# Designed miniproteins, single chains, continued (5), part 49

Each design is a single chain, and the fold is of that chain. pLDDT is the mean over its residues in the fold that is shown.

## One batch from the design tools (miniprotein)

Design m17780
Fold by ESMFold2-Fast:
Structure m17780 (fold): chain A 78 residues (1-78)
Amino acid sequence: SQARLDLETLLAFASMEVYLLKLAVEKGAPEEEIQELKDRINKLIDEIRQLAGQLSPEDRAWAEAEIERIKKEVEKAL
């Protein structure tokens, strides 16, 4: 379905942004750059949650697990 493809795409973008956040923190990037990355990740999480509501119960559970993984990776990066 389109919603499933969109969800997978948003999850891929979120993972990429988390990786960029980790690199930004490791290189000592300005606080403004780190905040912009956090804002982009939060926006992607919101979009993932909205799309997850349109999926099967199994796909919704998977999406929520992926969101929690992303949130933990953000916490570890900071």
Scores: mean pLDDT 86

Design m17781
Fold by ESMFold2-Fast:
Structure m17781 (fold): chain A 60 residues (1-60)
Amino acid sequence: MGLLVRAKEDFVGKTPDELSFKKGDILEVLEARLDGKLYVKNLKTGEEGYVPVSKLELIE
């Protein structure tokens, strides 16, 4: 499994490549980009997409 992050806030995707999620959702990081976005998989829904890193926190 890749790096796990938790959603700090609800997020609604603005483009077709962005993933919507709810506060508390656990996301697996598949790819990191230099523009402050992560490509993630939502472990609850199985959906994948780009999300802003500012809405996420690391799980330890």
Scores: mean pLDDT 79

Design m17782
Fold by ESMFold2-Fast:
Structure m17782 (fold): chain A 61 residues (1-61)
Amino acid sequence: SELDKLKEQRKKLIEEINKLVEQLEEAAKAGDTEKMQELQKKIQEKVKELKEIQEQIKKLE
């Protein structure tokens, strides 16, 4: 079903965000400001996608 596909996409997106957050913490420990900025941008983009998926799920429930 469409709802099941969206829930799977949500799960994968959360896992991707968690990995990026871990990478951001490591970059912060290393003082790599350029890497931190890149990771923050990627996290922001993934969070936006997550919000869109969550809205679609809400409309189908």
Scores: mean pLDDT 87

Design m17783
Fold by ESMFold2-Fast:
Structure m17783 (fold): chain A 62 residues (1-62)
Amino acid sequence: MLEEAKELEKKGDEAFAAGNYEEASRLYFQSAVLYEQAGDLANAEEARQKSREAEAKAREAK
């Protein structure tokens, strides 16, 4: 579960770097869910923050 969460976060970072903010937000959110299931609340919160930031950027279209 933790390895899957880390992999999804990495894919989210790659999508964010590519400017695909909608996909990045989705990947970060999925990563956060897996971190929470694994009991890693600190990384879950960071992934949720990244998801919200990616979602905000997708809405901004900047």
Scores: mean pLDDT 83

Design m17784
Fold by ESMFold2-Fast:
Structure m17784 (fold): chain A 71 residues (1-71)
Amino acid sequence: MAEELRRLGEEVGAPEIGEAAAEAAEAKDYLSAAQLASVLANIAKQKGMEELAKRAEELAEEARELGLAAA
């Protein structure tokens, strides 16, 4: 997950947000990782990057599921 979030941030053109999402995932703060992945999805949508937006939404969902499983 963390490396996927970093890579997604670079692909979307927001590497700082991807890095923050990856750090949250590494800290097992999956709810923050999900929120940051959702930000990446919104940036991808604004840029017309529909495939990257879908990948960001999938990572946000995965992070939410991990956060709920830990609770």
Scores: mean pLDDT 83

Design m17785
Fold by ESMFold2-Fast:
Order: sequence, then C-alpha cells, then structure tokens
Structure m17785 (fold): chain A 56 residues (1-56)
Amino acid sequence: GSMAKKRLLEAIGKILAAIGDIFDAELRGDEEAIRKAEEELEEAKKELEKAEKELE
C-alpha cells in the first residue's frame, strides 16, 4: 500500500478537525481555543504539503 496516500488522508483529516475546532471555539467566544485551533490548522497544512510531494 502507498504510505504517501495514507499520509495525505491523515493530513486532510487533521485539517477538517482543526476547522471544526475553530468553529466550536468561535461559537464559544474562546480566543485561546481559536488561537490553538489556528496553530493546528497551520501544522496540518505543512503535513499536507509534505504528503503531496511524496505522491509524485
């Protein structure tokens, strides 16, 4: 099986989870939670870029 495909799907999953966390934090008005979720999204984007590069 392709490890690159697995990493791509995992990175996409992390992006979706981070977006959900941002939405939840925004609804609660929790500025610290928003910041944390934004940092999680940035990290997930980096993982996605690495996974895409491996799919050549």
Scores: mean pLDDT 81

Design m17786
Fold by ESMFold2-Fast:
Structure m17786 (fold): chain A 55 residues (1-55)
Amino acid sequence: MGGEEAKRRAEELALEAGLSKEEAEKTGQGMMDAGRLAGLSDEQAVELARRSLEA
């Protein structure tokens, strides 16, 4: 997965969870940055974001 695609997917998941567009953009970027800092792949970072946003 490309970084741009992963970021868009994380943002989309945040929007689906009920966040505003601005909050979704910040959350998506933050989760991707945190995942990369922790040594996760883009796919793993998106999966972590999805699980964190699931009700």
Scores: mean pLDDT 75

Design m17787
Fold by ESMFold2-Fast:
Structure m17787 (fold): chain A 66 residues (1-66)
Amino acid sequence: MAERLREAADRVEAAKNGEEALAVLQSIPDPTPVERLAARFLAENPSLKPAVAQGLRDAADLEEQA
C-alpha cells in the first residue's frame, strides 16, 4: 500500500496542473479510499495539487509505520 500511495503522489506532483493530476488519480483502477478522497478533493480544489501530493505521501508514511 505505502509504495502505491507514493507512486500516486509522485505522479500527481509530476502533473503540469490540477486537471492533469486529477486525470492521473481517475486513471487508477479500483482506487483505495485514500485515492478516492484525494481525487474528490482535487476535483473541488485543483489549485491545491501540491497539498494533495503531500497528503498522499503522508498517508504512505503512515502505512509504513503500521
Scores: mean pLDDT 78

Design m17788
Fold by ESMFold2-Fast:
Structure m17788 (fold): chain A 116 residues (1-116)
Amino acid sequence: GAEEVRRIALELGFGELLAEALAEALADLPPEEQRRYVRALMEVMNALARADPAELSGELTLEALIEAVIRASRYLEAGDEAAAKAVIRETFAAAGLTLSDALVDRLVAAIRRGIA
């Protein structure tokens, strides 16, 4: 449930606000998927922290980030890497954000590390 997701996020070093948002987004998923997607988000956040600001235009929102990671993780678990890249671009574009192709590739690699 939500409390388990919150605990996992806090154990991985996420702040309380992000842990709470993850708990809400992932509460209805099986515990194994909850752990996997929290790890995937951690890897994506680490990749974004290392990104050149020129690779990302617009304001990054927590909602767009969580949605992109969950949807892309599901496509990668299904073996559809092209759909994972497309959904990252589409989810961020819907939130008013544009990513470089190189950044999208790094985010996909980050998600793969998290869900493995």
Scores: mean pLDDT 79

Design m17789
Fold by ESMFold2-Fast:
Structure m17789 (fold): chain A 67 residues (1-67)
Amino acid sequence: VDEAEKRVKEGESEKDALHRVLIKIPGVPGFVTVDDITIDGQPVTSLEQLKELLKPGAKVEYVRRLA
């Protein structure tokens, strides 16, 4: 998270930084987008919100898009 925050300050988009962190979570497939992922039913829109929502036992869910 701290590295992702640094990259955002260096010109990386917050959405790209969020995607980097979210795909590192066990059980999250690399094909899902940031918009397809929720934590405890809440959408993740910022790194600050991700840090607050990612607690031990938090439920990470994703929506598989139809082909």
Scores: mean pLDDT 65

Design m17790
Fold by ESMFold2-Fast:
Structure m17790 (fold): chain A 70 residues (1-70)
Amino acid sequence: MEEEKKKEEKEKEEQKKENLKKAEEYRERARELARKASESSPEEVPRLIGEALREIGEEIDNLIEAKKLE
């Protein structure tokens, strides 16, 4: 019974690390999109900001999933 709990804890730790890694990747994508928006024509800015907000949403979702595994 103790060995099953240790395996579950290890699997939760690995899943938490994966979710945190995905959150970092989404954050970097959001930053890159925001940078592109600052360098783009006014017509492109709303689309790029919308995409950046979507990436931030995915970051938040992955952070919430990581928190649930605590």
Scores: mean pLDDT 80

Design m17791
Fold by ESMFold2-Fast:
Structure m17791 (fold): chain A 68 residues (1-68)
Amino acid sequence: KVIELLEVAIENIKRGDRDAAISALQKAIELSTDPEVIKLLNQAIEAVKRGDYDKAIELVKKAIEVLK
C-alpha cells in the first residue's frame, strides 16, 4: 500500500500535478513507521514545493528501496 502511494506520487510529479503529488506523499508518511522513509518523503515534499521534480523523484525512489 505505501509503495503504491509512492508510485502514484512519482506519476503525479512527472505530470507536474504538485497538489496530487504532495497529497500522495503525505498519505505515505501517515502510513510509515520507518524514520528514514519519513525523512526522505518530507524532503521529497520540499523538493516538489520548490519545483525540483528530478530531486523529488530521486528521494521517493530511495524511500521505495528502503521499504523493499
Scores: mean pLDDT 86

Design m17792
Fold by ESMFold2-Fast:
Structure m17792 (fold): chain A 55 residues (1-55)
Amino acid sequence: GPEEEAGRAGRELVRQLLLGELSAEEAERKGHEVMERILGLSFAEASRRVIEAGM
C-alpha cells in the first residue's frame, strides 16, 4: 500500500545518501516530496504517525 511504498522510497533515499549519491539537503527535499505525494501528508505529519505507531 502507500505506506509500504513510502517506506521503500525512504529506505532507497537513505541508501543513496549513505553512498554519497545524494547530498543531505537533496535527500531531505526528496523525502518530503515522497511523503506528500504517496501519503497525501506533510513529512512532519507522516513522521508523527510513524512514531505514534511505535515504528
Scores: mean pLDDT 71

Design m17793
Fold by ESMFold2-Fast:
Structure m17793 (fold): chain A 76 residues (1-76)
Amino acid sequence: MSLEEIFRAEADEAAAQVRALIERARERIAAGDVQGAYSALVAARVMLTVIPNDHPERPALEEELREVEREIEEAA
């Protein structure tokens, strides 16, 4: 396995983790757990920093994170 394959796999894994955290945040908002939703949002933002700027999923993840942040602000 090449170093590039390892970095690509790590970026893809990070993207999957960000999506899972976005899903968790929305689940927590629906449950009325604003604090849990905020915790998931913060974790997702940290994981997003691992994803390179040219990753194909990055723009969509950034948009979803902005949407979730707005949903949390409206629920608070």
Scores: mean pLDDT 81

Design m17794
Fold by ESMFold2-Fast:
Formats: structure tokens, sequence, C-alpha cells
Structure m17794 (fold): chain A 87 residues (1-87)
């Protein structure tokens, strides 16, 4: 089922990012967008969690804010995921 999404925003705050982490981030972002277009909320949330985990494992501290606006209902869903790099 395809959800009607008016706006999709992802904001990153990253202290350090490697080229490998950046490539993985781009792939996961594409997965998130496709999941939302197909109405796969579970797949979307899984991809977002994997993105934050990948950034943390790469030694980057990351804060990801996601805002989704439903075109039909004008409902706004917003959530934040935080990951912290280990020393």
Amino acid sequence: MKKKIKRFEVEYRVDRLTPEALDALGRLAAEMIEALKNGDVEGFLKAVRRMVEALAQAGASAEVRVRIEDEDTNEVIEFELRAEAKP
C-alpha cells in the first residue's frame, strides 16, 4: 500500500563521518524512502535504526530527526534517534 506523504525530512548531526559510513547512510536513506512510498512502516523504522547504529559503529556520534507529514490527514509524525560514539 502506498502512503501519501507530503513532506519527508531527515536531519543529521554528525561529529565524524567516514566515506564508508557516508555510503552506507545513503543506501539506508534510499531504503527509508522506498519503504515509506510502499507503506512499509516497519521497514522504514528498521532502516532508520540501522542507519543510527551504522553511524555509531563507525565512531560517529549522530542525532537523526525524522519528520513525516501525511498529505491526506495533515498529521505530523516526528521522532528522534540518538547514537553516541564510544571512545
Scores: mean pLDDT 64

Design m17795
Fold by ESMFold2-Fast:
Structure m17795 (fold): chain A 70 residues (1-70)
Amino acid sequence: HMEELRRRLEELRREYERYREAAEAYRRGAERAREEGHEVRAESLERAYREYERRARRAEEEARRLEEEL
């Protein structure tokens, strides 16, 4: 029981970190695109940033719920 919850928690923490890294990369890309005057590209990258931010938030929420089970 506890061992399976710990493995799932570790998986969610890794997913959270991957999504956060992806979101930050897209955010930096969007800022760079705006500085270069590429507005359409910046909007596309900003949309990707928000999508990965949402995924990270969901992984964090699920991890928090599992932590309460431990």
Scores: mean pLDDT 85

Design m17796
Fold by ESMFold2-Fast:
Structure m17796 (fold): chain A 74 residues (1-74)
Amino acid sequence: SHMSIAEAIKKLADLINDPSLTDEEKVEGFKKILEEYKDNPEALETIKRFVDILVKKYPDNEVYKKIKELVDSL
């Protein structure tokens, strides 16, 4: 599938900003995004940078800490 870096970031932003999802559902959704882009190193690197920015801006957000652990394990 032809997936753009912009699409990856949009999916991540839509996921974390969805008020209908629990923290656990957001973490599971993030794992699915990582699996979807596993063969796209440029998209994964952009996701990692975006997550790093989120953790720096919102250091008390446990969801952002959890998703950072997931990208750092790649």
Scores: mean pLDDT 83

Design m17797
Fold by ESMFold2-Fast:
Structure m17797 (fold): chain A 75 residues (1-75)
Amino acid sequence: SSAELERLERERRELAREIADRLLSSTRKALLEKLKEMGVKEEDIEKIKSLPEPEQESILLQMVFSKKSLEEILA
């Protein structure tokens, strides 16, 4: 029935949101661990964690893949 399809669609959207949230969290954690392996200071890691999540993602990607320091990004 259409009601069964609507329930399935709601369950799918909820599950997709949960998966997306977990993937984003896991990606940020992996990037932060990579910075630690690269020798980034704990003080700089804590500064990144204090920023809004979209800014954290941008900074983490630049530091890991473009090899920029936090000082270079925030200058």
Scores: mean pLDDT 79

Design m17798
Fold by ESMFold2-Fast:
Structure m17798 (fold): chain A 55 residues (1-55)
Amino acid sequence: SEIEEVVERLVERMRGASPEERRRLALEAANELQKLGYSDLEISEALRRAAERLA
């Protein structure tokens, strides 16, 4: 799905990034998903999945 593709790209971009860079990347991903028409709930769940993959 588009959401899963965005999550995968976000995880790749966040690897080795500082906490400040990770926040910026997460905001960029949220903006991309919002532009694609996803709800706030879907966006927050996508960002949670990205965080889980980096843990």
Scores: mean pLDDT 84

Design m17799
Fold by ESMFold2-Fast:
Structure m17799 (fold): chain A 77 residues (1-77)
Amino acid sequence: MEERVEELLRRARELFEQTEKAIENGDIKKAVELLQELSRIIDELRALGHTEAAVEVRKRYLELGEKVAKKSIEKSK
Protein backbone atom coordinates (compact mmCIF):
# COMPACT_ATOMS: atom_id res chain seq x y z
CA MET A 1 0.00 0.00 0.00
CA GLU A 2 2.72 2.52 0.98
CA GLU A 3 4.77 1.69 -2.16
CA ARG A 4 1.69 2.44 -4.32
CA VAL A 5 1.32 5.86 -2.67
CA GLU A 6 5.00 6.64 -3.34
CA GLU A 7 4.54 5.62 -7.01
CA LEU A 8 1.44 7.84 -7.30
CA LEU A 9 3.27 10.82 -5.77
CA ARG A 10 6.23 10.32 -8.12
CA ARG A 11 3.84 10.19 -11.12
CA ALA A 12 2.11 13.34 -9.87
CA ARG A 13 5.44 15.21 -9.75
CA GLU A 14 6.28 14.12 -13.31
CA LEU A 15 2.79 15.16 -14.48
CA PHE A 16 3.21 18.59 -12.80
CA GLU A 17 6.38 19.23 -14.84
CA GLN A 18 4.81 17.93 -18.08
CA THR A 19 1.69 20.05 -17.55
CA GLU A 20 3.75 23.20 -16.94
CA LYS A 21 5.76 22.56 -20.14
CA ALA A 22 2.54 21.97 -22.12
CA ILE A 23 1.14 25.29 -20.81
CA GLU A 24 4.40 27.11 -21.70
CA ASN A 25 4.30 25.61 -25.21
CA GLY A 26 0.62 26.58 -25.58
CA ASP A 27 -0.44 22.94 -25.97
CA ILE A 28 -3.75 23.31 -24.14
CA LYS A 29 -5.09 19.92 -25.30
CA LYS A 30 -2.07 18.11 -23.86
CA ALA A 31 -2.24 20.15 -20.63
CA VAL A 32 -5.92 19.16 -20.18
CA GLU A 33 -5.10 15.47 -20.76
CA LEU A 34 -2.29 15.65 -18.18
CA LEU A 35 -4.66 17.31 -15.67
CA GLN A 36 -7.11 14.42 -16.18
CA GLU A 37 -4.31 12.00 -15.22
CA LEU A 38 -3.58 14.11 -12.10
CA SER A 39 -7.28 13.99 -11.20
CA ARG A 40 -7.13 10.16 -11.34
CA ILE A 41 -4.10 10.13 -9.04
CA ILE A 42 -5.98 12.33 -6.54
CA ASP A 43 -8.94 9.91 -6.61
CA GLU A 44 -6.61 6.91 -6.10
CA LEU A 45 -4.88 8.58 -3.13
CA ARG A 46 -8.28 9.28 -1.54
CA ALA A 47 -9.41 5.68 -2.15
CA LEU A 48 -6.25 4.47 -0.37
CA GLY A 49 -7.05 6.71 2.64
CA HIS A 50 -4.13 9.09 2.10
CA THR A 51 -6.20 12.26 2.38
CA GLU A 52 -3.28 14.60 3.22
CA ALA A 53 -1.33 13.46 0.14
CA ALA A 54 -4.47 13.82 -2.00
CA VAL A 55 -4.99 17.39 -0.72
CA GLU A 56 -1.38 18.31 -1.57
CA VAL A 57 -1.69 16.98 -5.14
CA ARG A 58 -5.13 18.63 -5.53
CA LYS A 59 -3.74 22.04 -4.50
CA ARG A 60 -1.13 21.86 -7.29
CA TYR A 61 -3.74 20.47 -9.71
CA LEU A 62 -6.00 23.49 -9.10
CA GLU A 63 -3.09 25.93 -9.60
CA LEU A 64 -2.22 24.28 -12.92
CA GLY A 65 -5.88 24.20 -13.95
CA GLU A 66 -6.15 27.97 -13.40
CA LYS A 67 -3.06 28.51 -15.59
CA VAL A 68 -4.56 26.31 -18.35
CA ALA A 69 -7.87 28.21 -18.20
CA LYS A 70 -6.12 31.60 -18.39
CA LYS A 71 -3.90 30.49 -21.29
CA SER A 72 -6.94 29.09 -23.15
CA ILE A 73 -8.84 32.39 -22.76
CA GLU A 74 -5.83 34.40 -24.03
CA LYS A 75 -5.65 32.19 -27.16
CA SER A 76 -9.42 32.57 -27.79
CA LYS A 77 -9.07 36.37 -28.13
Scores: mean pLDDT 81

Design m17802
Fold by ESMFold2-Fast:
Structure m17802 (fold): chain A 66 residues (1-66)
Amino acid sequence: MSLEERIKELEKKAEEKLKKGDNLGAAALYVSLGDVYAEMGKWEEAERYREKARELAPQLEIAPPR
């Protein structure tokens, strides 16, 4: 599977998690998306997805989502 195909699979899974209200599951998938973008050399996109994952799963951070 190419990196593009992996991105599409992760996006589908993240959408499913978000539809179910599973923000923690969606955050884990966004971490994976960030990793794939980093593999592609798209570090700006990778960083953005990692930020989104932290916003969706603030359990590891003190601040609640806003």
Scores: mean pLDDT 74

Design m17804
Fold by ESMFold2-Fast:
Structure m17804 (fold): chain A 55 residues (1-55)
Amino acid sequence: SNNTAQQNVDIGEEFLAQGREWMAIRAYEEALELDPNNEEARAKLEELKKRLGIA
């Protein structure tokens, strides 16, 4: 399937490049749903939430 955890991380990066922060959050959350141990997705999600002022 083309909808892997890594592909969802890449989709999140694309949304960030477009200024679509909430869509990026959804993409990183989807990556973690597909692979809960994906440290890249977790780190990117935490960093983005901190930038948006979310706990």
Scores: mean pLDDT 82

Design m17805
Fold by ESMFold2-Fast:
Structure m17805 (fold): chain A 80 residues (1-80)
Amino acid sequence: MSPLEKLALELDDIYQEGLRNKVPAKEIAERMIEALEKAGYLKWAEQLRKIVEESKSEKELELGLAAFVTLMRMLAWVES
């Protein structure tokens, strides 16, 4: 498994667990940003911070996080 595949799965796990446990979307985003930073994906962490800043509602942020996870999963799939 590539580092990007592992990270994409970790981000998906953070997102899915956050939704199951009804964690606020901003806190889910913060956990995802931390995972990206620890993995050295600093530019992607900055992009996710911008999604958080631009989101005007809980639902908009939740959808933005879903889109981000999907994008990371697709990038990992193309790279494999």
Scores: mean pLDDT 85

Design m17806
Fold by ESMFold2-Fast:
Structure m17806 (fold): chain A 65 residues (1-65)
Amino acid sequence: AHLDQLVELAKQGTPRSVGEALRLVRSQQELEVVAALLPKEVLEALRPYVPKELRDHLDQLIEKK
């Protein structure tokens, strides 16, 4: 499934794989799952890779970390 692929990319933990996971997120729910696997500093650094329409939701998730 798409979400399973995003989780595996995030778990690989390389800048490329993590950036790809964030770039391919399609929904707030997928973003929440991926963001839970990553430290706050990584989410802040890679914010521009997240689809524009999901960035406000990412900012809320970062605040909760």
Scores: mean pLDDT 82

Design m17807
Fold by ESMFold2-Fast:
Structure m17807 (fold): chain A 66 residues (1-66)
Amino acid sequence: MEQAREDAERFLAELEKREPETPEELLPLLELLRLAAERVLAGEFLSEEENRELLAALEPAMEAAR
């Protein structure tokens, strides 16, 4: 549990650093990642469905970020 929160905190810090340089097409993905990390920090767990939706959104964005 603690490791996931620590990872989420580091991830949020990384997203904040990258926001000014993020292409407009990737902004919706950053918003999803930020919301997911905030929920983990609040002690909420993502459902399997929410996890799949996040992974599905990440896949096209990772291809676009090549």
Scores: mean pLDDT 64

Design m17808
Fold by ESMFold2-Fast:
Structure m17808 (fold): chain A 65 residues (1-65)
Amino acid sequence: EPADTPELEEARRFLELVRNDPEAAIRELTEELKKLGFDEETAERLARAYVNGQPLPEEVTEEVE
């Protein structure tokens, strides 16, 4: 069971940005989301929500059971 995944390392780096420079964290996450196919507006909203601990916007809310 791989515990040291690049995903966890990315999360730690991002959390450090959130603590030290939340604006930079929002920009970084926005770029990541854009790569996943989100529009820049949606990506920025998601990034802000994540960094501020807010719920995700409805536009991207896709419930998977």
Scores: mean pLDDT 67

Design m17809
Fold by ESMFold2-Fast:
Structure m17809 (fold): chain A 71 residues (1-71)
Amino acid sequence: MKKGLEEARLLAEAAKEEGLYELAEELEKMVEAAEAGNLEEAEEHAKKAEEIAKKNPELAKKAFELALKKA
C-alpha cells in the first residue's frame, strides 16, 4: 500500500515534467485521499487520472518511464 502511493507520487512528478499538469494534480489528490483513508475519493481521482492518460498516451508513456527512472 505505502509503496504504491510513493510510486503514484513519482508518476505525478514525472507527469509535471512532461507538461501533464492535470494528470499530476489528479494523482496527487488520489494519494492525499488514500492517505486520509478516503478510498472513495481516491478512486474518483484515479479514474480521472486514467482518463487524462488515455487522451495523452504518448506523454503518459514518457511520464511512466520517467517515474520508473526516479524509483
Scores: mean pLDDT 78

Design m17810
Fold by ESMFold2-Fast:
Structure m17810 (fold): chain A 60 residues (1-60)
Amino acid sequence: MKEEIEKLIKELAKLSGVPEEDIRYIVERQKKISTDEEILKMLKSSKKLIERVHEERKRQ
């Protein structure tokens, strides 16, 4: 899970233009109140949403 979360942080940073450090900070704070599984699910959902927005922009 740690490696998959780290990979998603890097991918989200690249897609959104937000620094990796800022995304990592949010994830680390969230880990105090959420499980790794919940964090992974949220990161995957966010990535999928951003990818869809980017693909729609390419079409229009």
Scores: mean pLDDT 76

Design m17811
Fold by ESMFold2-Fast:
Structure m17811 (fold): chain A 71 residues (1-71)
Amino acid sequence: AAEVEEKIRKALAENPSAETYAALGRVYYEQGKLEEAIEYYEKAAELAEKEGNLELAKALREAVEVIKKEL
């Protein structure tokens, strides 16, 4: 719901992380906002790589490619 999105946006403003960006991407995906979902998953993957979490980065990039097929 919109309440979850608002809570995630506040968390992002206070402490941006790969997990927070990925959570926001999921919220947009569940709302059918595929372009926004791709944008936030790509930001999450970039942050995951910087954090050294290559497994998460790979999973997020694969999710982006799956969503692109739905566009």
Scores: mean pLDDT 80

Design m17812
Fold by ESMFold2-Fast:
Structure m17812 (fold): chain A 82 residues (1-82)
Amino acid sequence: SLKEEGERLVEKARELARQGRIEEALELLEKAALLYKEAGDIAGALEAVALAYEIAAEALAETDPEAAARARALAAEARAKA
């Protein structure tokens, strides 16, 4: 199903993020969020978006701490709506 495919993409994105492949991880999370949305799983879509912001925040923490803080706030907002 679309939801199961979205879940697989989230797992792959987490693995890519652990490898430091941040851009690829974020691309998969955008695709996962779209699949969850198409499946009617708004909570799943919001969790995928929140994860993307968290991964981006960690990647930006030392080079752009202001952008990292904004990304963490957006992740918290998305998760609160899920």
Scores: mean pLDDT 87

Design m17813
Fold by ESMFold2-Fast:
Structure m17813 (fold): chain A 82 residues (1-82)
Amino acid sequence: MELFFEGMKALAQGNYEEAIKLFEEFLKKNPNSPLTPDVLNYLGQAYYELGNYEKAKEYYKKSLELDPENEFSKLNLEKLEK
């Protein structure tokens, strides 16, 4: 849980590389977490802000694979594909 909140804090502060590191650590320690789709979406956001649109698209798609109703991942993916 702490890694998730620290990742969100880093993302909110514009510390995108730190957010990526924290969210990747979260996924390694919590592979079956119900927060995984949200974490994948936040990884997509961080990569988008860094200009890595291919990585951003990959993570948004992976988030939707796990949670097809994740409106945030869906909207973010649509922005990259249009």
Scores: mean pLDDT 82

Design m17814
Fold by ESMFold2-Fast:
Order: C-alpha cells, then structure tokens, then sequence
Structure m17814 (fold): chain A 66 residues (1-66)
C-alpha cells in the first residue's frame, strides 16, 4: 500500500507538470527499491522538506486504507 501511494504521488506530480516523465520513472523505481531516497528525490526536486513529502504520502495511504 505505501509503495503504491508513493507511485501515485509521483504520477500526480507528473500530471501537474512538477515532474518530467524521466523524473517520474526514477521516482517510481526509488519507491520500489529505496523508499528513503524516494522522499529525498521528491523533496529536492520540488524544493520542499522531506517531512512535506512524507505527509503527502501518509495522506494518500490514509485515504486508500479507509
């Protein structure tokens, strides 16, 4: 569930124009292979704290687990 929520966040960011197609593919790979690097990658790319990325993923998880 959490990995799927991370992939969904990457897809939503791509659809909103905040990630390129290549960045989306890298983010999805990191979500599966190294979740901590996923958070760091998105945080660095968007210029936000890692905590903001974690909160976004947690919100998606909560909505899917409901």
Amino acid sequence: MRVESMKLLATLLHNSGKLTEEEKKEAIKLAEEDPEKFYEFIAKRLGVPVSAVRRAVDSIVANREA
Scores: mean pLDDT 81

Design m17815
Fold by ESMFold2-Fast:
Parts: structure tokens; C-alpha cells; sequence
Structure m17815 (fold): chain A 67 residues (1-67)
């Protein structure tokens, strides 16, 4: 699932975007790993992120930040 967010990219913004994309609370995420980062011609940034959840499972999601 892809989530589009505007503005500057920071850890809290990525965390909230990943949680929203997965349909979970940000507090359920133990750690984030950025697997892929791509800048599009319009200045948007696409992040492929793997989240480790507090139950020990791993989930991957794509988040797009628009400029």
C-alpha cells in the first residue's frame, strides 16, 4: 500500500506514515529499515521500508513523500 505525504522527511513522519500504511499504531513498531529510496523527477521521494513489529514480525510498505 502507498501513502502520500507532503513536507520535509523526518523519522517521526516516516514512522507515522508506515504505521498508517500498515493500519497499526506507531507504538507497535520496534524499528524501521529503509530498503530502497528513489527520488522521482518531480522531487517526490519513494521509500521502501521494512518495519519490525514488537511481536517480532516484519512488514514491508512503500511510502511516497511529495515535495
Amino acid sequence: MEIEIEGPIDYDKVLEAVAKALGIDPSEIRSLGVEHLETLPDGSVVLRVTAQLKDGSFKSVTVTFKR
Scores: mean pLDDT 74

Design m17816
Fold by ESMFold2-Fast:
Structure m17816 (fold): chain A 76 residues (1-76)
Amino acid sequence: STLTPEQIEEIGRLAAERVPEHRELIERLVEAVRAGDAERHQALVDEAAAALSDEERRAVVGAIEEAGKEVVARAE
């Protein structure tokens, strides 16, 4: 199922609560996804991969995945 803009925003909000130290990165990723800007999204992912440790990357990805599961479960 395609996520609504409201669901994308809520995923970003919940993910940022889990990793508040990466809130700005998550907000920028959410804006790129909502805008349909795949090039900006990829650039942000590449910059994060260069700047973050493996542990920090896993924390951000895990927070987004868990937030996504929560939002999808609420919609069903």
Scores: mean pLDDT 81

Design m17817
Fold by ESMFold2-Fast:
Structure m17817 (fold): chain A 80 residues (1-80)
Amino acid sequence: MKKGLEAMDRGDFESAAKAFEEAVKKDPSAENYTNLGTALMLLGRLDEALEYYEQALKLDPDNVLAKDGLAATRRRKAEA
C-alpha cells in the first residue's frame, strides 16, 4: 500500500495501480480495492475502476471513499 500511495502522490497512476494490485493480492481489503479503483479511474480505465469500487463496497458497504469513487467514476463515464 505505501508504494501505491507514494506513486499516487507523484501522479504516477500506472505504478500506483500496479502497486495496489499487489496490495489486493496480499490483503483483499476494502481500502486496497478502493485505492486500486481510484488509480484506475485517474488512468481513465473507468470500467475496471467501477468493478474494484463495487468489490470494496461488498467488503465494507459504509466505505465513504469507495462510494465517492464509484459516483465520480460513473459521472466521468456519463460525460465521456
Scores: mean pLDDT 83

Design m17818
Fold by ESMFold2-Fast:
Structure m17818 (fold): chain A 77 residues (1-77)
Amino acid sequence: SEAERLAREALELGMEAVRLAKTVETLSKGIAAALRAIGVLFDVETGVISEEQALRLAREALRLAKEALEDAKKAAK
């Protein structure tokens, strides 16, 4: 599904933010984004939410993951 695809992308970017994090703040943001993505993947796999709700949550997780990665890259310089 599109929601699963976006959530997987969010997880990858969130984990990359964790890998690049040089501060507790940027590490925490990366972890939070990755956990949100995992939650969406779990909810999609177990069928507890609609595709429309999953897509909305996956898009938010992806937004947070991209923000966390950008913050981690800026803090690393």
Scores: mean pLDDT 84

